# Designed miniproteins, single chains, continued (5): the designs that were tried, part 3

Each design is a single chain, and the fold is of that chain. pLDDT is the mean over its residues in the fold that is shown.

## One batch from the design tools (miniprotein)

Design m16071
Fold by ESMFold2-Fast:
Structure m16071 (fold): chain A 79 residues (1-79)
Amino acid sequence: AEELVREGARIEAARTPGVSEEELEEAIEEAVRAIREASEEERERIRRAVEAALLYHRLVEEEGASEEEALAAVEKLLA
C-alpha cells in the first residue's frame, strides 16, 4: 500500500513542471504518512484509489487511450 501511494505521488509530482526535488520528497512523505495513520479500511480505500490513478496514467500516457476510456476503466476498477 505504501509503495503504491509513493509511486502515485511521484507520478503526480513529475507531471507538474517546476516542482523541486524537495517539494517532491515532501509530497511523497505526506502521502506515506497519511497511509501510515489511516485505519485498515482507509488504507484499503487509499490503495484502490492509487491503483485507479496508476491505471488512468498508464492508459492515457502510455497506451494512448482517451480520457473517457481511462475514466470508464477506473470506474469499473473502483466498483
Scores: mean pLDDT 68

Design m16072
Fold by ESMFold2-Fast:
Structure m16072 (fold): chain A 90 residues (1-90)
Amino acid sequence: MVDELIAALEQAAEDLKEVLLSDLPDEVKLEATKLFTEEALKIAEEYPDERIREKIIELLEELIEFAESLPDVPKEVIEILRKTLEELKS
């Protein structure tokens, strides 16, 4: 279960990176980011395993760095990711 959840989270993060890199509208990029962060927080709440929490933190940090490296990602994407990271670290 934990390994399967980690694999699903890693795949979801890669899918989000693909959306952020694409020519899709800002609205779609924002929605994809919200869906990812909502699911990640839900998983962290339902499965209080430190490996899952650490993986979500790692993926959020990677997603923030990736989004910041892109010239045309909406600022709100980075804000949502940072807010979610702060919630998990507090």
Scores: mean pLDDT 85

Design m16073
Fold by ESMFold2-Fast:
Structure m16073 (fold): chain A 96 residues (1-96)
Amino acid sequence: SPELEEFKKKLRDEAKAELRRYAEQHGLTPEQIERLLARFDELYDKNYEKLKAFHEKRRQLRGEPPLTLEEEKQIIKFAVNTALREVRREIDRLVA
């Protein structure tokens, strides 16, 4: 869905911009920042694929309709927020 892809892009871009600002405010180098942003992408992709597969399988086993656009958006939000929280914790450890 084009709407879903635009939603993914917007949330990911916003989260990465937040992480970049947070890391810069804590004096991390450009090299460290780029590694953390790559780590965010890795964690997001891993979490999103696992969550989507879990929810799709659960609905299939229950004989329920496919995931709605709104349910897909909730999975994206959860995956973005989980990755954002984890990378922020990694930054906090680096600056402790």
Scores: mean pLDDT 89

Design m16074
Fold by ESMFold2-Fast:
Structure m16074 (fold): chain A 73 residues (1-73)
Amino acid sequence: SSSLQSQIANLRKKIQEIDEQIKKLQKQLEQAVKDGASQEEIKKIKHEIEILDGMKGLLQGMVNWLERKLAEL
């Protein structure tokens, strides 16, 4: 249905926004390593990436479930 398609589109947009945040943090991580940042600072950036990756995975699971439902209609 159009409603399910709208929900999928909104979730995909959120996934893209998270992916952009992850890419920015990955660049910050690379720069921090090059600049000789503390292990504590490096761990903080890695932890933020892990949280966002987890969130992205959950949202992708929701998209997959909704797309499966849409395909069954």
Scores: mean pLDDT 88

Design m16075
Fold by ESMFold2-Fast:
Structure m16075 (fold): chain A 81 residues (1-81)
Amino acid sequence: SAAEEERKREAVLERLAEEAGVPKEELERALAGDEAAIARAVRERNAALLQAAAAGDGGVPRPELVAAAEAIEAEIRAALA
């Protein structure tokens, strides 16, 4: 249901905000103001981060962060359709 998807979205935002070290309120405000631009920026940042991880000795980001970014992008795309 929509309520369950919304709860998943909130959990994803909370986790992503913690990992990024930013307040959840700030992330929510950015998403509400410019969802398409945020989705693109997140995607580009993730691609750059994966490239940096592959080049360095640090290893790849947790799969949960990639899944979270993809879920947010998919929801934004669905809302715009």
Scores: mean pLDDT 57

Design m16076
Fold by ESMFold2-Fast:
Structure m16076 (fold): chain A 75 residues (1-75)
Amino acid sequence: LKEVAELLRKAAEAFEAGDTDTAAHYLRQASEKLRQLGYENAAKAAEEIADLAYTDPELSARQARVLAKRFEELA
């Protein structure tokens, strides 16, 4: 869970830096880790945030940060 929170935090940081490609990459990595851990709903959420990254990077950054905080509290 801590590794997932770190990946989601890195995605949010990449959005703040204006690097949407890197942000989407970290979100997809987080989704894959979540799937491996059995968190199917959270994995799907991370994929949806990655898809949204190119149309609404500000909203994607907010959603990634919220998801990161949730997994930090669970770890």
Scores: mean pLDDT 81

Design m16077
Fold by ESMFold2-Fast:
Structure m16077 (fold): chain A 68 residues (1-68)
Amino acid sequence: SREELLERLKEEVAREAAEAARTHSLDEALQTAARKVREVAEKYKDVLSDEDIEEIERAAMRAAFEAA
């Protein structure tokens, strides 16, 4: 379902952003989050709404800041 896809993508992107913050820097983590969010938006443009993409972005940014 869309909800299951959204939750999975939120977890995946947030996890990668948090890992980048811990292993590199907050700046690198924010760049990683932005890149991954763009990839997700392009790949799932006909499935996910702009609101869904914003939710993924917010989760990734929050994870990066919390891990830094």
Scores: mean pLDDT 85

Design m16078
Fold by ESMFold2-Fast:
Structure m16078 (fold): chain A 77 residues (1-77)
Amino acid sequence: MTPLEQAIAAKNAGNEAFSQGNYGAAISAYLEALSGYAAIGHPDQAAVLNNLAAAYKAQGNLQAALTLYEEAIELKN
């Protein structure tokens, strides 16, 4: 698979885990997606950072969530 295909697959896996309430699995999948999108400079990095922040927030890690939301805002522009 291409790096883009791998990043999309990881993002989809993260979304599924998040919808099931498995935030740990969602975080792992979103981190893999983020790594893939970052390697190719893809604009979906910001969307994945927001998803990752939401997963950390759902786990109660509010400090990590805040940092990731701030990173997503910086990447949007």
Scores: mean pLDDT 82

Design m16079
Fold by ESMFold2-Fast:
Order: structure tokens, then C-alpha cells, then sequence
Structure m16079 (fold): chain A 92 residues (1-92)
């Protein structure tokens, strides 16, 4: 769960960064913030709770990257959403 949530947050963050670099600002900041929040949660007190919340944040960030319309950001966002959903399922 934790490792899967990490990968999800990393992919969502990369997607958000690509969207910022190649696209338009508003949704990108939100996507990046969601991915960073997910990564941060994985270093705090409750392993399963942090994996669940990080997975949810990665899904949210990945969806913002997908919605950016930037092909490279969409690809990374789709990976973030997929891995985030798997992390949520694994955490319960």
C-alpha cells in the first residue's frame, strides 16, 4: 500500500509539473499540491491511513494532470490515478 501510494504521488506530481511547464496555471497548482500532500502523508504517523489518504490525493492530482490537456501530463496523470486507486484498494 505505502509503496504503491508513493509511486502514485510521484506520477501525479510529475504530471502536474509537466502540465505547469507546457500548459496553463490554475489547475496545475492544485494538481501539484495534491501530489505533494500525498507524498508528505507517507512520512507521517499512521501507515494504512497515510496510504489511503496519499492514494486519494494522488488520484485527485492525477485527474487534474489529465484535465490539463497536455499529452505528457495526461500520461503521468493516468499512471498516478491507476496507482492511487490500487493504493486505496490495498489500504482498505
Amino acid sequence: AIELAKKAAEEALEGGKLAVEKGTGKSLVKGIASAIKGIGGLFEAEVLKNALEAGKDAVSGGEVAIDSGIPEAKEKGEKGVKLGKEAIKAAG
Scores: mean pLDDT 62

Design m16080
Fold by ESMFold2-Fast:
Structure m16080 (fold): chain A 89 residues (1-89)
Amino acid sequence: DELGKRVKEIEELHEKAEAALAAGDLEKAAEYVGKAREVMGITDEEQEARMARELEAVRALLDALGVSEEGKARYLARLRAEMEADRAA
């Protein structure tokens, strides 16, 4: 039950990130994805592996949404920076 609630929260945060991306708010989109990762309670090793997979998934999503190469580069750079900053803190 509690696990199911956290999974739902993560899904909602990812949906909000996609909506923010569609609206052109790259910083807000990256923030939502970062929050979803925090809710997952990921260890450092799991964070490294999931960060790599998340960046790949986001790149594919941005391609599907028709985001420009410049927009993709900015979003992925911001997302990676937030993930790394959160892990380091």
Scores: mean pLDDT 73

Design m16081
Fold by ESMFold2-Fast:
Structure m16081 (fold): chain A 82 residues (1-82)
Amino acid sequence: TSSLLQELRELLRQALDAPTVDDQIALLQQAKQVASQLPNGSGLVSLLETVIENLKKYPDDEFTQGVVEVALASAIASLESA
């Protein structure tokens, strides 16, 4: 559980710093897989799925990028507090 939380946090941090939207989506898909292995990961899986869908539909939308950044930063903070 602890190692999965560390891996998840690292993937989310890498997604925030991803140089392209495609790289960001790939990292978020990996994060979703790790989150699905957590006992209480269903909410985070749903969040990551929504984020991935929005990035696929609106890859060049600055509003979407801002929402993704806030959502991922909040998720990282929550995982660090757990």
Scores: mean pLDDT 80

Design m16082
Fold by ESMFold2-Fast:
Structure m16082 (fold): chain A 100 residues (1-100)
Amino acid sequence: MSKEEILVKALESLIKALEELKKKLEEAQRNGDEETVKQIEETVILMLETAAQWFKSLGAEELAELLRELTEEFRTSDKDLLELIDKAIERIKEKKEEIE
């Protein structure tokens, strides 16, 4: 398997994980479960930071930078968390298409 194939599969796994967290977030918001909403936000941030460090360790600097930028948006933006997750999924999908 090529380095590019490994990176693409990692991005696919990250997209799937974000889509599952989005589903859980929609359920938590419907139920007024503010604690679960906060835990999902913290989980997304940790997941993106961990992925950024891993991609950097593989020399995938552009992917690491994208994930750092997305992590910073989650920390600093006052936008709706669902909107931020949707934007993250879209940007990661676009970057994956550039590598394929």
Scores: mean pLDDT 85

Design m16083
Fold by ESMFold2-Fast:
Structure m16083 (fold): chain A 65 residues (1-65)
Amino acid sequence: MVPEEKIEKAIALAMAELGVSAEDALNDEAKFEQLVAKVKSLFPEASEEKIREAVKKYLEEKAKQ
């Protein structure tokens, strides 16, 4: 299994590469899907459901801060 910490770091890097904020990704399905796809490409062995859950949680926590 891929540790959450590694997934969170990959999410942050993917957001920076795509130029997407946490709020934008939460409100735009296309941006959210681009982010999920980018992170999933870094962890091909991880389930899509787990990647989506980690991305959603990270974005919600970051948007609240």
Scores: mean pLDDT 78

Design m16084
Fold by ESMFold2-Fast:
Structure m16084 (fold): chain A 78 residues (1-78)
Amino acid sequence: SNDDVLRQRLIDHARIRSNQVIDDSDRNNFSDQDRQNQLNTTRDRTIGVTRQLGDVHGVSDIDGIVDDVSRVIDQVQS
């Protein structure tokens, strides 16, 4: 279903963004605790959004959710 495709894309996106947070943290000398906290926050928020997919219908709604999750991940990364 479109919801299953969106879930997979959001999971893949979260994984890629989480890896970018780790890489940026390493370059900026973040502590291991700070890195882990950023990753946990990113994952929790992404999972929360994907759980709402059961009620979402249509490609435009899917794109909106992806954009919102991307924005949240970007805020955690900074």
Scores: mean pLDDT 57

Design m16085
Fold by ESMFold2-Fast:
Structure m16085 (fold): chain A 69 residues (1-69)
Amino acid sequence: GPVELAEEVLRLAKEISEELARMAERLLESIKNGDWTTALVGARELLEVAKEHSEELAELAERLYRALQ
């Protein structure tokens, strides 16, 4: 589900940068709190930043973004 995907995104983000890790942590918190509007915005922002750093992270972020819709 979205929580498991967000945890995987966070794990990979921590290997890449502190900024991506912080974005992923906020996204995971939004999902766990049921704040779907904030989660959708966060997932889109994370996906755009991830595209510049890692194809693998970008693919996971896109899958998460689709799962939140």
Scores: mean pLDDT 86

Design m16086
Fold by ESMFold2-Fast:
Structure m16086 (fold): chain A 65 residues (1-65)
Amino acid sequence: IDEIVELLKKNKVRLDPVELAELSRLLDPDTARKLAHRITKELPNAPVADKETIEKVKKLVEKKL
């Protein structure tokens, strides 16, 4: 979670609700809820991430599984 949130903050972007839902399917329900909460709280007005940044986030999730 922390690495994903830090990557989003570093790029000043957030995940689209669709991409967030897809990532949530790869995580356990508790972790998915925490990730969604942190994005909403820390990045409420950030623009949606581009495809390249989304792919980097997916790779981080896969590495932690």
Scores: mean pLDDT 73

Design m16087
Fold by ESMFold2-Fast:
Structure m16087 (fold): chain A 100 residues (1-100)
Amino acid sequence: SAKQKAITEFTLNQPPVKVNSKMEAIEYAAQSLRDAAAKFFPEETAVLDELLDRVLEAVRNRASREELEELAAEAARALRDGVFRGRFLGLVDEMMRQIA
């Protein structure tokens, strides 16, 4: 979609970041999603920031798969834009894959 292309082009213009761990890669992906939301979906930034902060805290605290699945379910209800919902759910899925 035009929105997906614009988000991709915005991400490609970000400076390259070296990541030294799986956690840093997840934090970088979360920050890229925040930056894209601020530019393209400012109405969702507050909700997305709260959800991403909770996900990052859950990963730092070694949360269970069940806790991450509950966060994904909450995000699916709270986020209105399908592109951001999909990207957030993809991030949580990757987090579950990295912790398992």
Scores: mean pLDDT 69

Design m16088
Fold by ESMFold2-Fast:
Structure m16088 (fold): chain A 67 residues (1-67)
Amino acid sequence: MTDKEALKMIKEGKSLEEIVGYYREKAEEYRKIAETEDLSVSEYVAQLLLAIGYELDGELVEKYLAE
């Protein structure tokens, strides 16, 4: 779960801005895998769901930075 990665980064002393950057980077990584790899339909969908999950979690963290 992406929230465990955020918790780990917080424990390591990373800022919320660095955490947002990490989620955006991971979302881009999974989208790239989905688009550039010769994947089955189920594998393609799995990578897209991971990318969407990281994008949504990144948006939530970014909202907390704006408040």
Scores: mean pLDDT 73

Design m16089
Fold by ESMFold2-Fast:
Structure m16089 (fold): chain A 81 residues (1-81)
Amino acid sequence: MLLDQVLELARQGRVDEAAELAVNHLLKSVGPATEEAIEKARKYLREAAERASQEEDPERQRRALREGILKAANAILNGKK
């Protein structure tokens, strides 16, 4: 599951890889977007991965990352071509 894979990367301190995995998945699901929208999505996902890695509770980890994914998805949708 994408969420679990991204969480594992975040827990390992591989925040940029976690963000890239999530961005690539969103682009496959939503379609092409502007460069600005993609970079904004990466920023939200990096911030979410960092927050998730700091949470001790698995449900809070998943919630933090899910919120970041939703923000990233909205950024891509708003920059959709």
Scores: mean pLDDT 81

Design m16090
Fold by ESMFold2-Fast:
Structure m16090 (fold): chain A 68 residues (1-68)
Amino acid sequence: MKPASLEEVEELLREFGEKYDPEAAETLIRRLRGSPGGGAEGALKYARNVAQDDPLAQRLIEAAESLL
C-alpha cells in the first residue's frame, strides 16, 4: 500500500475534528502543512488520546504512521 498523502491525513483530521474537536484538528492541519513529520506525530497522538476505539481514529493513526 502506498503511504498516505498529506491531503489524506488532512481530510481524516477534518472528519475527526468535526466529530470531536474542530479547533484541535485545524491546529494539527496547520502544523502538518508546515512540518509533515511533526503534524503526523501530533495527529497520531491526538487520535490515540481522544477516541482510539473509533474506526475513524484507527484510519487516522494508520495514515499518520505511514508519513513517519
Scores: mean pLDDT 76

Design m16091
Fold by ESMFold2-Fast:
Structure m16091 (fold): chain A 78 residues (1-78)
Amino acid sequence: MEAELEARVEALREKIRQLEELAKASKSERKEDYLQALERARELLEEIEKIEDPEKRLEALRKLEAQLDELEAEIKSF
């Protein structure tokens, strides 16, 4: 389980990095809002890594993943 949780954390970290690149390339007036949301996502990921309970950690990772998917859709809509 620990190795699977660590792999999921790394996958989300990489997704945040990819979305940061997309946001920086965006012509949207909301570019700064996207970058701020991604900064908050990085902070949340660090907090999630501190969760001792594996089930709660997985739940939090799934929630963050869903939020990042929504943000990706917003960035790509521009």
Scores: mean pLDDT 81

Design m16092
Fold by ESMFold2-Fast:
Structure m16092 (fold): chain A 90 residues (1-90)
Amino acid sequence: KYQDLADALQYVSQALGLISEGRDINEVIKYLQQALSKAPVPKAQEYLQKAIDYLNSDGDPKERREKARQYLKKAAAELNHALLELRQQE
């Protein structure tokens, strides 16, 4: 449970790094698919899926990356919140 949250957050962090470096969108999507498979938080899953959807949309790659980045920051916040709550329980 904790490890799945940590893994999901790590994959989101890797994807954010790739976006910042202007790396291939398909590579970013691969990391986000891994994050989605590990994320047990429904709200984080929604934001990750929206990020993937924007990256798969048509149009300027820079605009797609920027919209995806916004949703990934929201996903990371939800995952960090869940991880903090899990660590603070009892």
Scores: mean pLDDT 82

Design m16093
Fold by ESMFold2-Fast:
Structure m16093 (fold): chain A 80 residues (1-80)
Amino acid sequence: AEEDYQKGLEAMKAGNYKEAADYFSKTADKYVEEGKYRQAAASYFLAANAYLKSGDTQKAEEMEKKALELVRKANEAEGG
């Protein structure tokens, strides 16, 4: 997870937005597997931003929807 996250940051810095989105998406999937829904949501939001910068608005919207669902799951686990 952390390794893919770091690769995503490096790809963003290099302007390789599609590659960055892929790494952030993989990071998010790993956090979902670990039950870390808040970290997963943050990573999907980063993937959405990277897809938006790459011009892939459809994938950006899909990542945002996944992130919002995970925020709801995290809130259920923490407070209700």
Scores: mean pLDDT 82

Design m16094
Fold by ESMFold2-Fast:
Structure m16094 (fold): chain A 89 residues (1-89)
Amino acid sequence: SMEVIDEKTVSTKKGKFTYQVVILPDGVPQVVLRNEKGEAIGANGIGDVKAGETVTFGLVSMETGEVVEVTIHVGETPADHRILEVKAK
């Protein structure tokens, strides 16, 4: 099953959204955007990253069309990844 490593919830005029760093059952890390019902409405894989770097991932909400950026600190292992910032454009 999928493991949630870190999350950030943001409330906007368009609803409440949760941003997560998850580890998939195969060990692959991913950034996921969820709506208030917990449904995944955006995702991007955390591939080809180096431990210690800061990487920004662009996501488009399938419900609102809002473009958001999720900035992550890349840890030594996927379990050490952390959300630093979520920013709407």
Scores: mean pLDDT 82

Design m16095
Fold by ESMFold2-Fast:
Structure m16095 (fold): chain A 72 residues (1-72)
Amino acid sequence: MKKVVSPLTKEEIEVSEEEAKVIEQYALVVLAEKHPELAKKLWPDFKASEEEKEELRKQAEEIVKKAKEEKK
């Protein structure tokens, strides 16, 4: 399990290592859309197609929703 900050809710969530990678990739996509200059400086080789961005967004939304629903 790994703790990551959700780019959708800005809340810290605990997810699996694979789910954490999805969240991190989607965070890069969000950063690139809002701050393309900053994203180019930090990750100049990062590229994602529009289809990949949509798929990452859907997966990130499901991961965040499940993590929030598991409030015990």
Scores: mean pLDDT 72

Design m16096
Fold by ESMFold2-Fast:
Structure m16096 (fold): chain A 70 residues (1-70)
Amino acid sequence: SKEELIEEILKLLEEKLGASKEALERVRQLLNKLDSEEQVREALELVKEMIEKGASLEEVLQALERFANG
């Protein structure tokens, strides 16, 4: 489900990048703007790829903001 994919993204940001509770809530609101489960799945794949490439929390948050508003 869309909600399960959002929770997976939030878990990765918290566990791998040390995202604060406030940052996680911001991301939850951002991802809830996406119209489809497919778009949230694309966001999850983007986050996974960025983490694997050594991106910072700030870089991942900026990428998610662009993704949700593009």
Scores: mean pLDDT 86

Design m16097
Fold by ESMFold2-Fast:
Formats: sequence, C-alpha cells, structure tokens
Structure m16097 (fold): chain A 89 residues (1-89)
Amino acid sequence: MMPVAGAPLSAADLLALADKAEELARRLEAGEITPQEAAEALAAHARELAARTGADAALELADAILAQGDLSAETLRAMATRLRAVAAA
C-alpha cells in the first residue's frame, strides 16, 4: 500500500507516547498490569492522539501495538527509545 499524506506526529506527541510506554514498562515490571493491559493502554493513548490530531500515523501505531498482543517491558522500552529517536530527528 502506498503511504497516504497525513499530518505527522509532532515531537511533543512522540515524546508523550515514549513517556507513556516507559510508565507502562515500569507498571508491568511492578506486577501492576498484565502484558495485554500494557498493549491496550498504549494503543488507547495512540488512538486518543489520533482523534485529537487527525494523524493517520497514530492510528497505524495503535493497530501495530494491538497486533503484537502482549507487550513485554523490554518491547515497551525499545518502543520508547525509537519514539524519542524519531522526535529528535
């Protein structure tokens, strides 16, 4: 599928998602949430961002998160690192 032109996620929005991913990683490590709950929470945050901004990239991110099912703390931290790298570029 060809990429469609949509509003890109802002650096602030990418950093907010990265911070949320790290928060969820900490909660998962503490046993406060399950890997499935972590995936659902991060996807919900991305969907709220999409609803606010109209950015297709945020919807694609939410769908990709849910497609993974269970998120490990390592996966959440890796996602946070990548989101911060994109925000810094």
Scores: mean pLDDT 76

Design m16098
Fold by ESMFold2-Fast:
Structure m16098 (fold): chain A 89 residues (1-89)
Amino acid sequence: MSELERQVAEYARWYARKNGLSVDSPEVRELVRRVAEELAELGLVEDVEALVERVLAYALEHRDEPVDPKRALQPGILIGLALIERAVA
């Protein structure tokens, strides 16, 4: 798993906790897919579906661990936040 994929997984865990969602919810899966699609447009990811599955597997494995907001809100994670803002605007 790349560092970028790990950052997306930490963001997914933070988003799930903040919104009272399960990490394996359809809402979190859709969030990860949107982030993966934008990363592919930036040339950072070649296989969107493979990234989604790896990110969600990591997030599920670590779902009971504490989420550190300072780690989750790194530059890679801020891309996810910007994508959410555009998707709901």
Scores: mean pLDDT 72

Design m16099
Fold by ESMFold2-Fast:
Order: sequence, then C-alpha cells, then structure tokens
Structure m16099 (fold): chain A 97 residues (1-97)
Amino acid sequence: RIDQLIQIINDIIARLKALGLDDQAAQFQKAVDDNKNDFDFLSSIVIAGIMQLISAGTPQSVIDQFISQLKSLYTPDARQQAMLAQARRTGRTAAPA
C-alpha cells in the first residue's frame, strides 16, 4: 500500500536528518508531498533515499532492512536492483562524508 511506502520514506528522511543531510531530507519530503498517490514514483523515491543512505555510510544491516521492507510491498525491477548494487559498491568506498 502507498501508506507503507510513505512510512518507509519518512523513516529514510528521519535518518538523513540524523546524518545532517537536511537538504536531501527536505527534497524527499517535498517529493512525497507532491506525489502521495503515485506508487511507482514513491517506490523510486525509496530507491533514491536508500542510495543516499549508502553514500552517507549507513551500515549494511540498515540498508538490508530498508530493501527487505521495500520487497515486502513489491519486487524491484532489474534497473532498481542494479542501482542499489551500484550504490552499495560506491558506499563501501565513500569516505568524503
């Protein structure tokens, strides 16, 4: 359900704020507010939010939790899975946070 996607995005926003990424958090909040009824768009926002958390050095266990929550609502397509795999590789070497 859309409400569950919004809840996942809100959890991502809260974590971005805790990491000091207030501008990114504000952008995701606006995207949710403008697109509350668009499941496909909201699912893309979850993927983008997970990628931002990976870039910020979020632990793999937390990333896996968000991916598991997303998969419980729908199966990510091959493109979304590739984006997450790329973000994991980048996050492993992301030192400039």
Scores: mean pLDDT 73

Design m16100
Fold by ESMFold2-Fast:
Structure m16100 (fold): chain A 70 residues (1-70)
Amino acid sequence: AAEAERAAALAADPSATEEQLEKAELAEEIAELLIEKGKLEEGREISKRNREKPFSIEELRELLKKLKEE
């Protein structure tokens, strides 16, 4: 998944901030959960939006919470 790959690449960067690492971890969890639930098309739309305007940590936490509740 594009989000998980992007998250892994950022996590491998030693110059990455703690905030960037937290965003990468949240994005990876969201991507994994979307795949597990079969929501691949929804995941593509989320990825597209993130490319246009990157999600904040708070937005990523809200997305993860919503997906876990579904």
Scores: mean pLDDT 69

Design m16101
Fold by ESMFold2-Fast:
Structure m16101 (fold): chain A 116 residues (1-116)
Amino acid sequence: MKEKLKLLNEVIDALENGDIDGAIQAVRKLVEKAESLEEAVRLITAVVNMAIDLGVDIETIKRILKAAGEALKEKYPEFKELVDEFIKRVDQATSKEEILEAVREFAEKVLEKVKS
């Protein structure tokens, strides 16, 4: 838990300073440190909400989510198809609201598949 909070703070600091590469690296580490796919998705959701609150542009948010998706596929290859659908929805989004919808739907699908 404490390491994940430190990584979340690293994402915030990187985004506030316009360090996109640093934010991407911190998000990848968050996925690697997650104990489950469900936790990884919760951490990604927290990052997206923080980025939106900080006024980060949509293209930067898309880059971060694409990097998170690639890390998810590496760690959880059995969920590759679900992650690929999520990345496709993010790439097609034209607003921050559509990105939030994509993240919510992905989280719901992950929860359904984990419970089955």
Scores: mean pLDDT 84

Design m16102
Fold by ESMFold2-Fast:
Structure m16102 (fold): chain A 69 residues (1-69)
Amino acid sequence: SAAARARARALVERLRAAVEAGDLDAAQHSILTLYLEGAISAETAQRAGRLAREGRGEEAADLILAEID
């Protein structure tokens, strides 16, 4: 739905901001929320989590956005 897509995009923006701030707990929470709400697969959540831990927030965000389309 449009509402679910808007929410997923908002969580992606929180993920970007969290990685940029070095807040890995907030980044992990955003990814976990996307997974638990069914926006992304477990594989995407795992890969995005690795990218976030490496400080690669833009790549993590792009990976998630590619799946929610």
Scores: mean pLDDT 88

Design m16103
Fold by ESMFold2-Fast:
Structure m16103 (fold): chain A 93 residues (1-93)
Amino acid sequence: VKELLQQAEAALAAGREALAAGDVVEAAHNLLTAAQFLILTGDEEVVKRAEEIQKEVIETLLNYLKGKMSEEEAKAKLEEAARRLEELLEELR
């Protein structure tokens, strides 16, 4: 579990750096990676919450790529996803 949490933290940090740089696609990829490492922990409540965040990130990315969402809107939604992933990680330590 410790290695999975470290990988999730690293992916979350990379996602935040991509958001700061305005790279929506790279941010989404890294946040999806962080959520996947949390899912791999196998804790049912963690998996459920991480899957919900993963779905929101996927929907945000798809809407952005289809031109139905601005970069500013996508960044705001991905920042919210990053915050929820951070809260989940903090609960797990």
Scores: mean pLDDT 85

Design m16104
Fold by ESMFold2-Fast:
Structure m16104 (fold): chain A 102 residues (1-102)
Amino acid sequence: SERIQQQLQELDETIEALKKLKDYIESLKDKFISINDLINKINELVKDPVIRASLLNLVDLLKEKNNNSKYISKETLLSFIDTAISHIQSTKDKLLQELEKS
């Protein structure tokens, strides 16, 4: 299925982008990270507009969970990214199982 293969590629690129973002955040000595700096870093790291939109949607969900604060703790952000990667990986595994049945 060409459609499932495309979805798998987009999920892989999203996981890769999230891992790069995580590595960047872990490199920072700051205890709190500005949401605007996070958005700017996503725009810098992610050139594909579809993958970028997916990450920006995750940031919007993060903002809602964080009472629309301008700052988020590094620990909370890293936990959120790990949860997002795990969730996307689970979705990918289900799509791979569907592809194998075809």
Scores: mean pLDDT 84

Design m16105
Fold by ESMFold2-Fast:
Structure m16105 (fold): chain A 74 residues (1-74)
Amino acid sequence: SEIVALLEEFLARFPLSEFEREMLRGFAEKLRAGTATPEELETMIRVLENLKRRASPELAAVLDRVIEGLRALA
């Protein structure tokens, strides 16, 4: 999935706490498996919107593409 690939690139490039990293990895795994619920998608969109506040413009653009893809799935 392009969305999963973009999320994994963000995880590699952005400094995250261990808690944030594990949470986002778990979500990426659910996306790959197609098991994410609508509630989990909405929660993750809010998490990624919050992370954009700490991101460079380039990484914020990557997150915008992920968020757009998640909104299409919800």
Scores: mean pLDDT 83

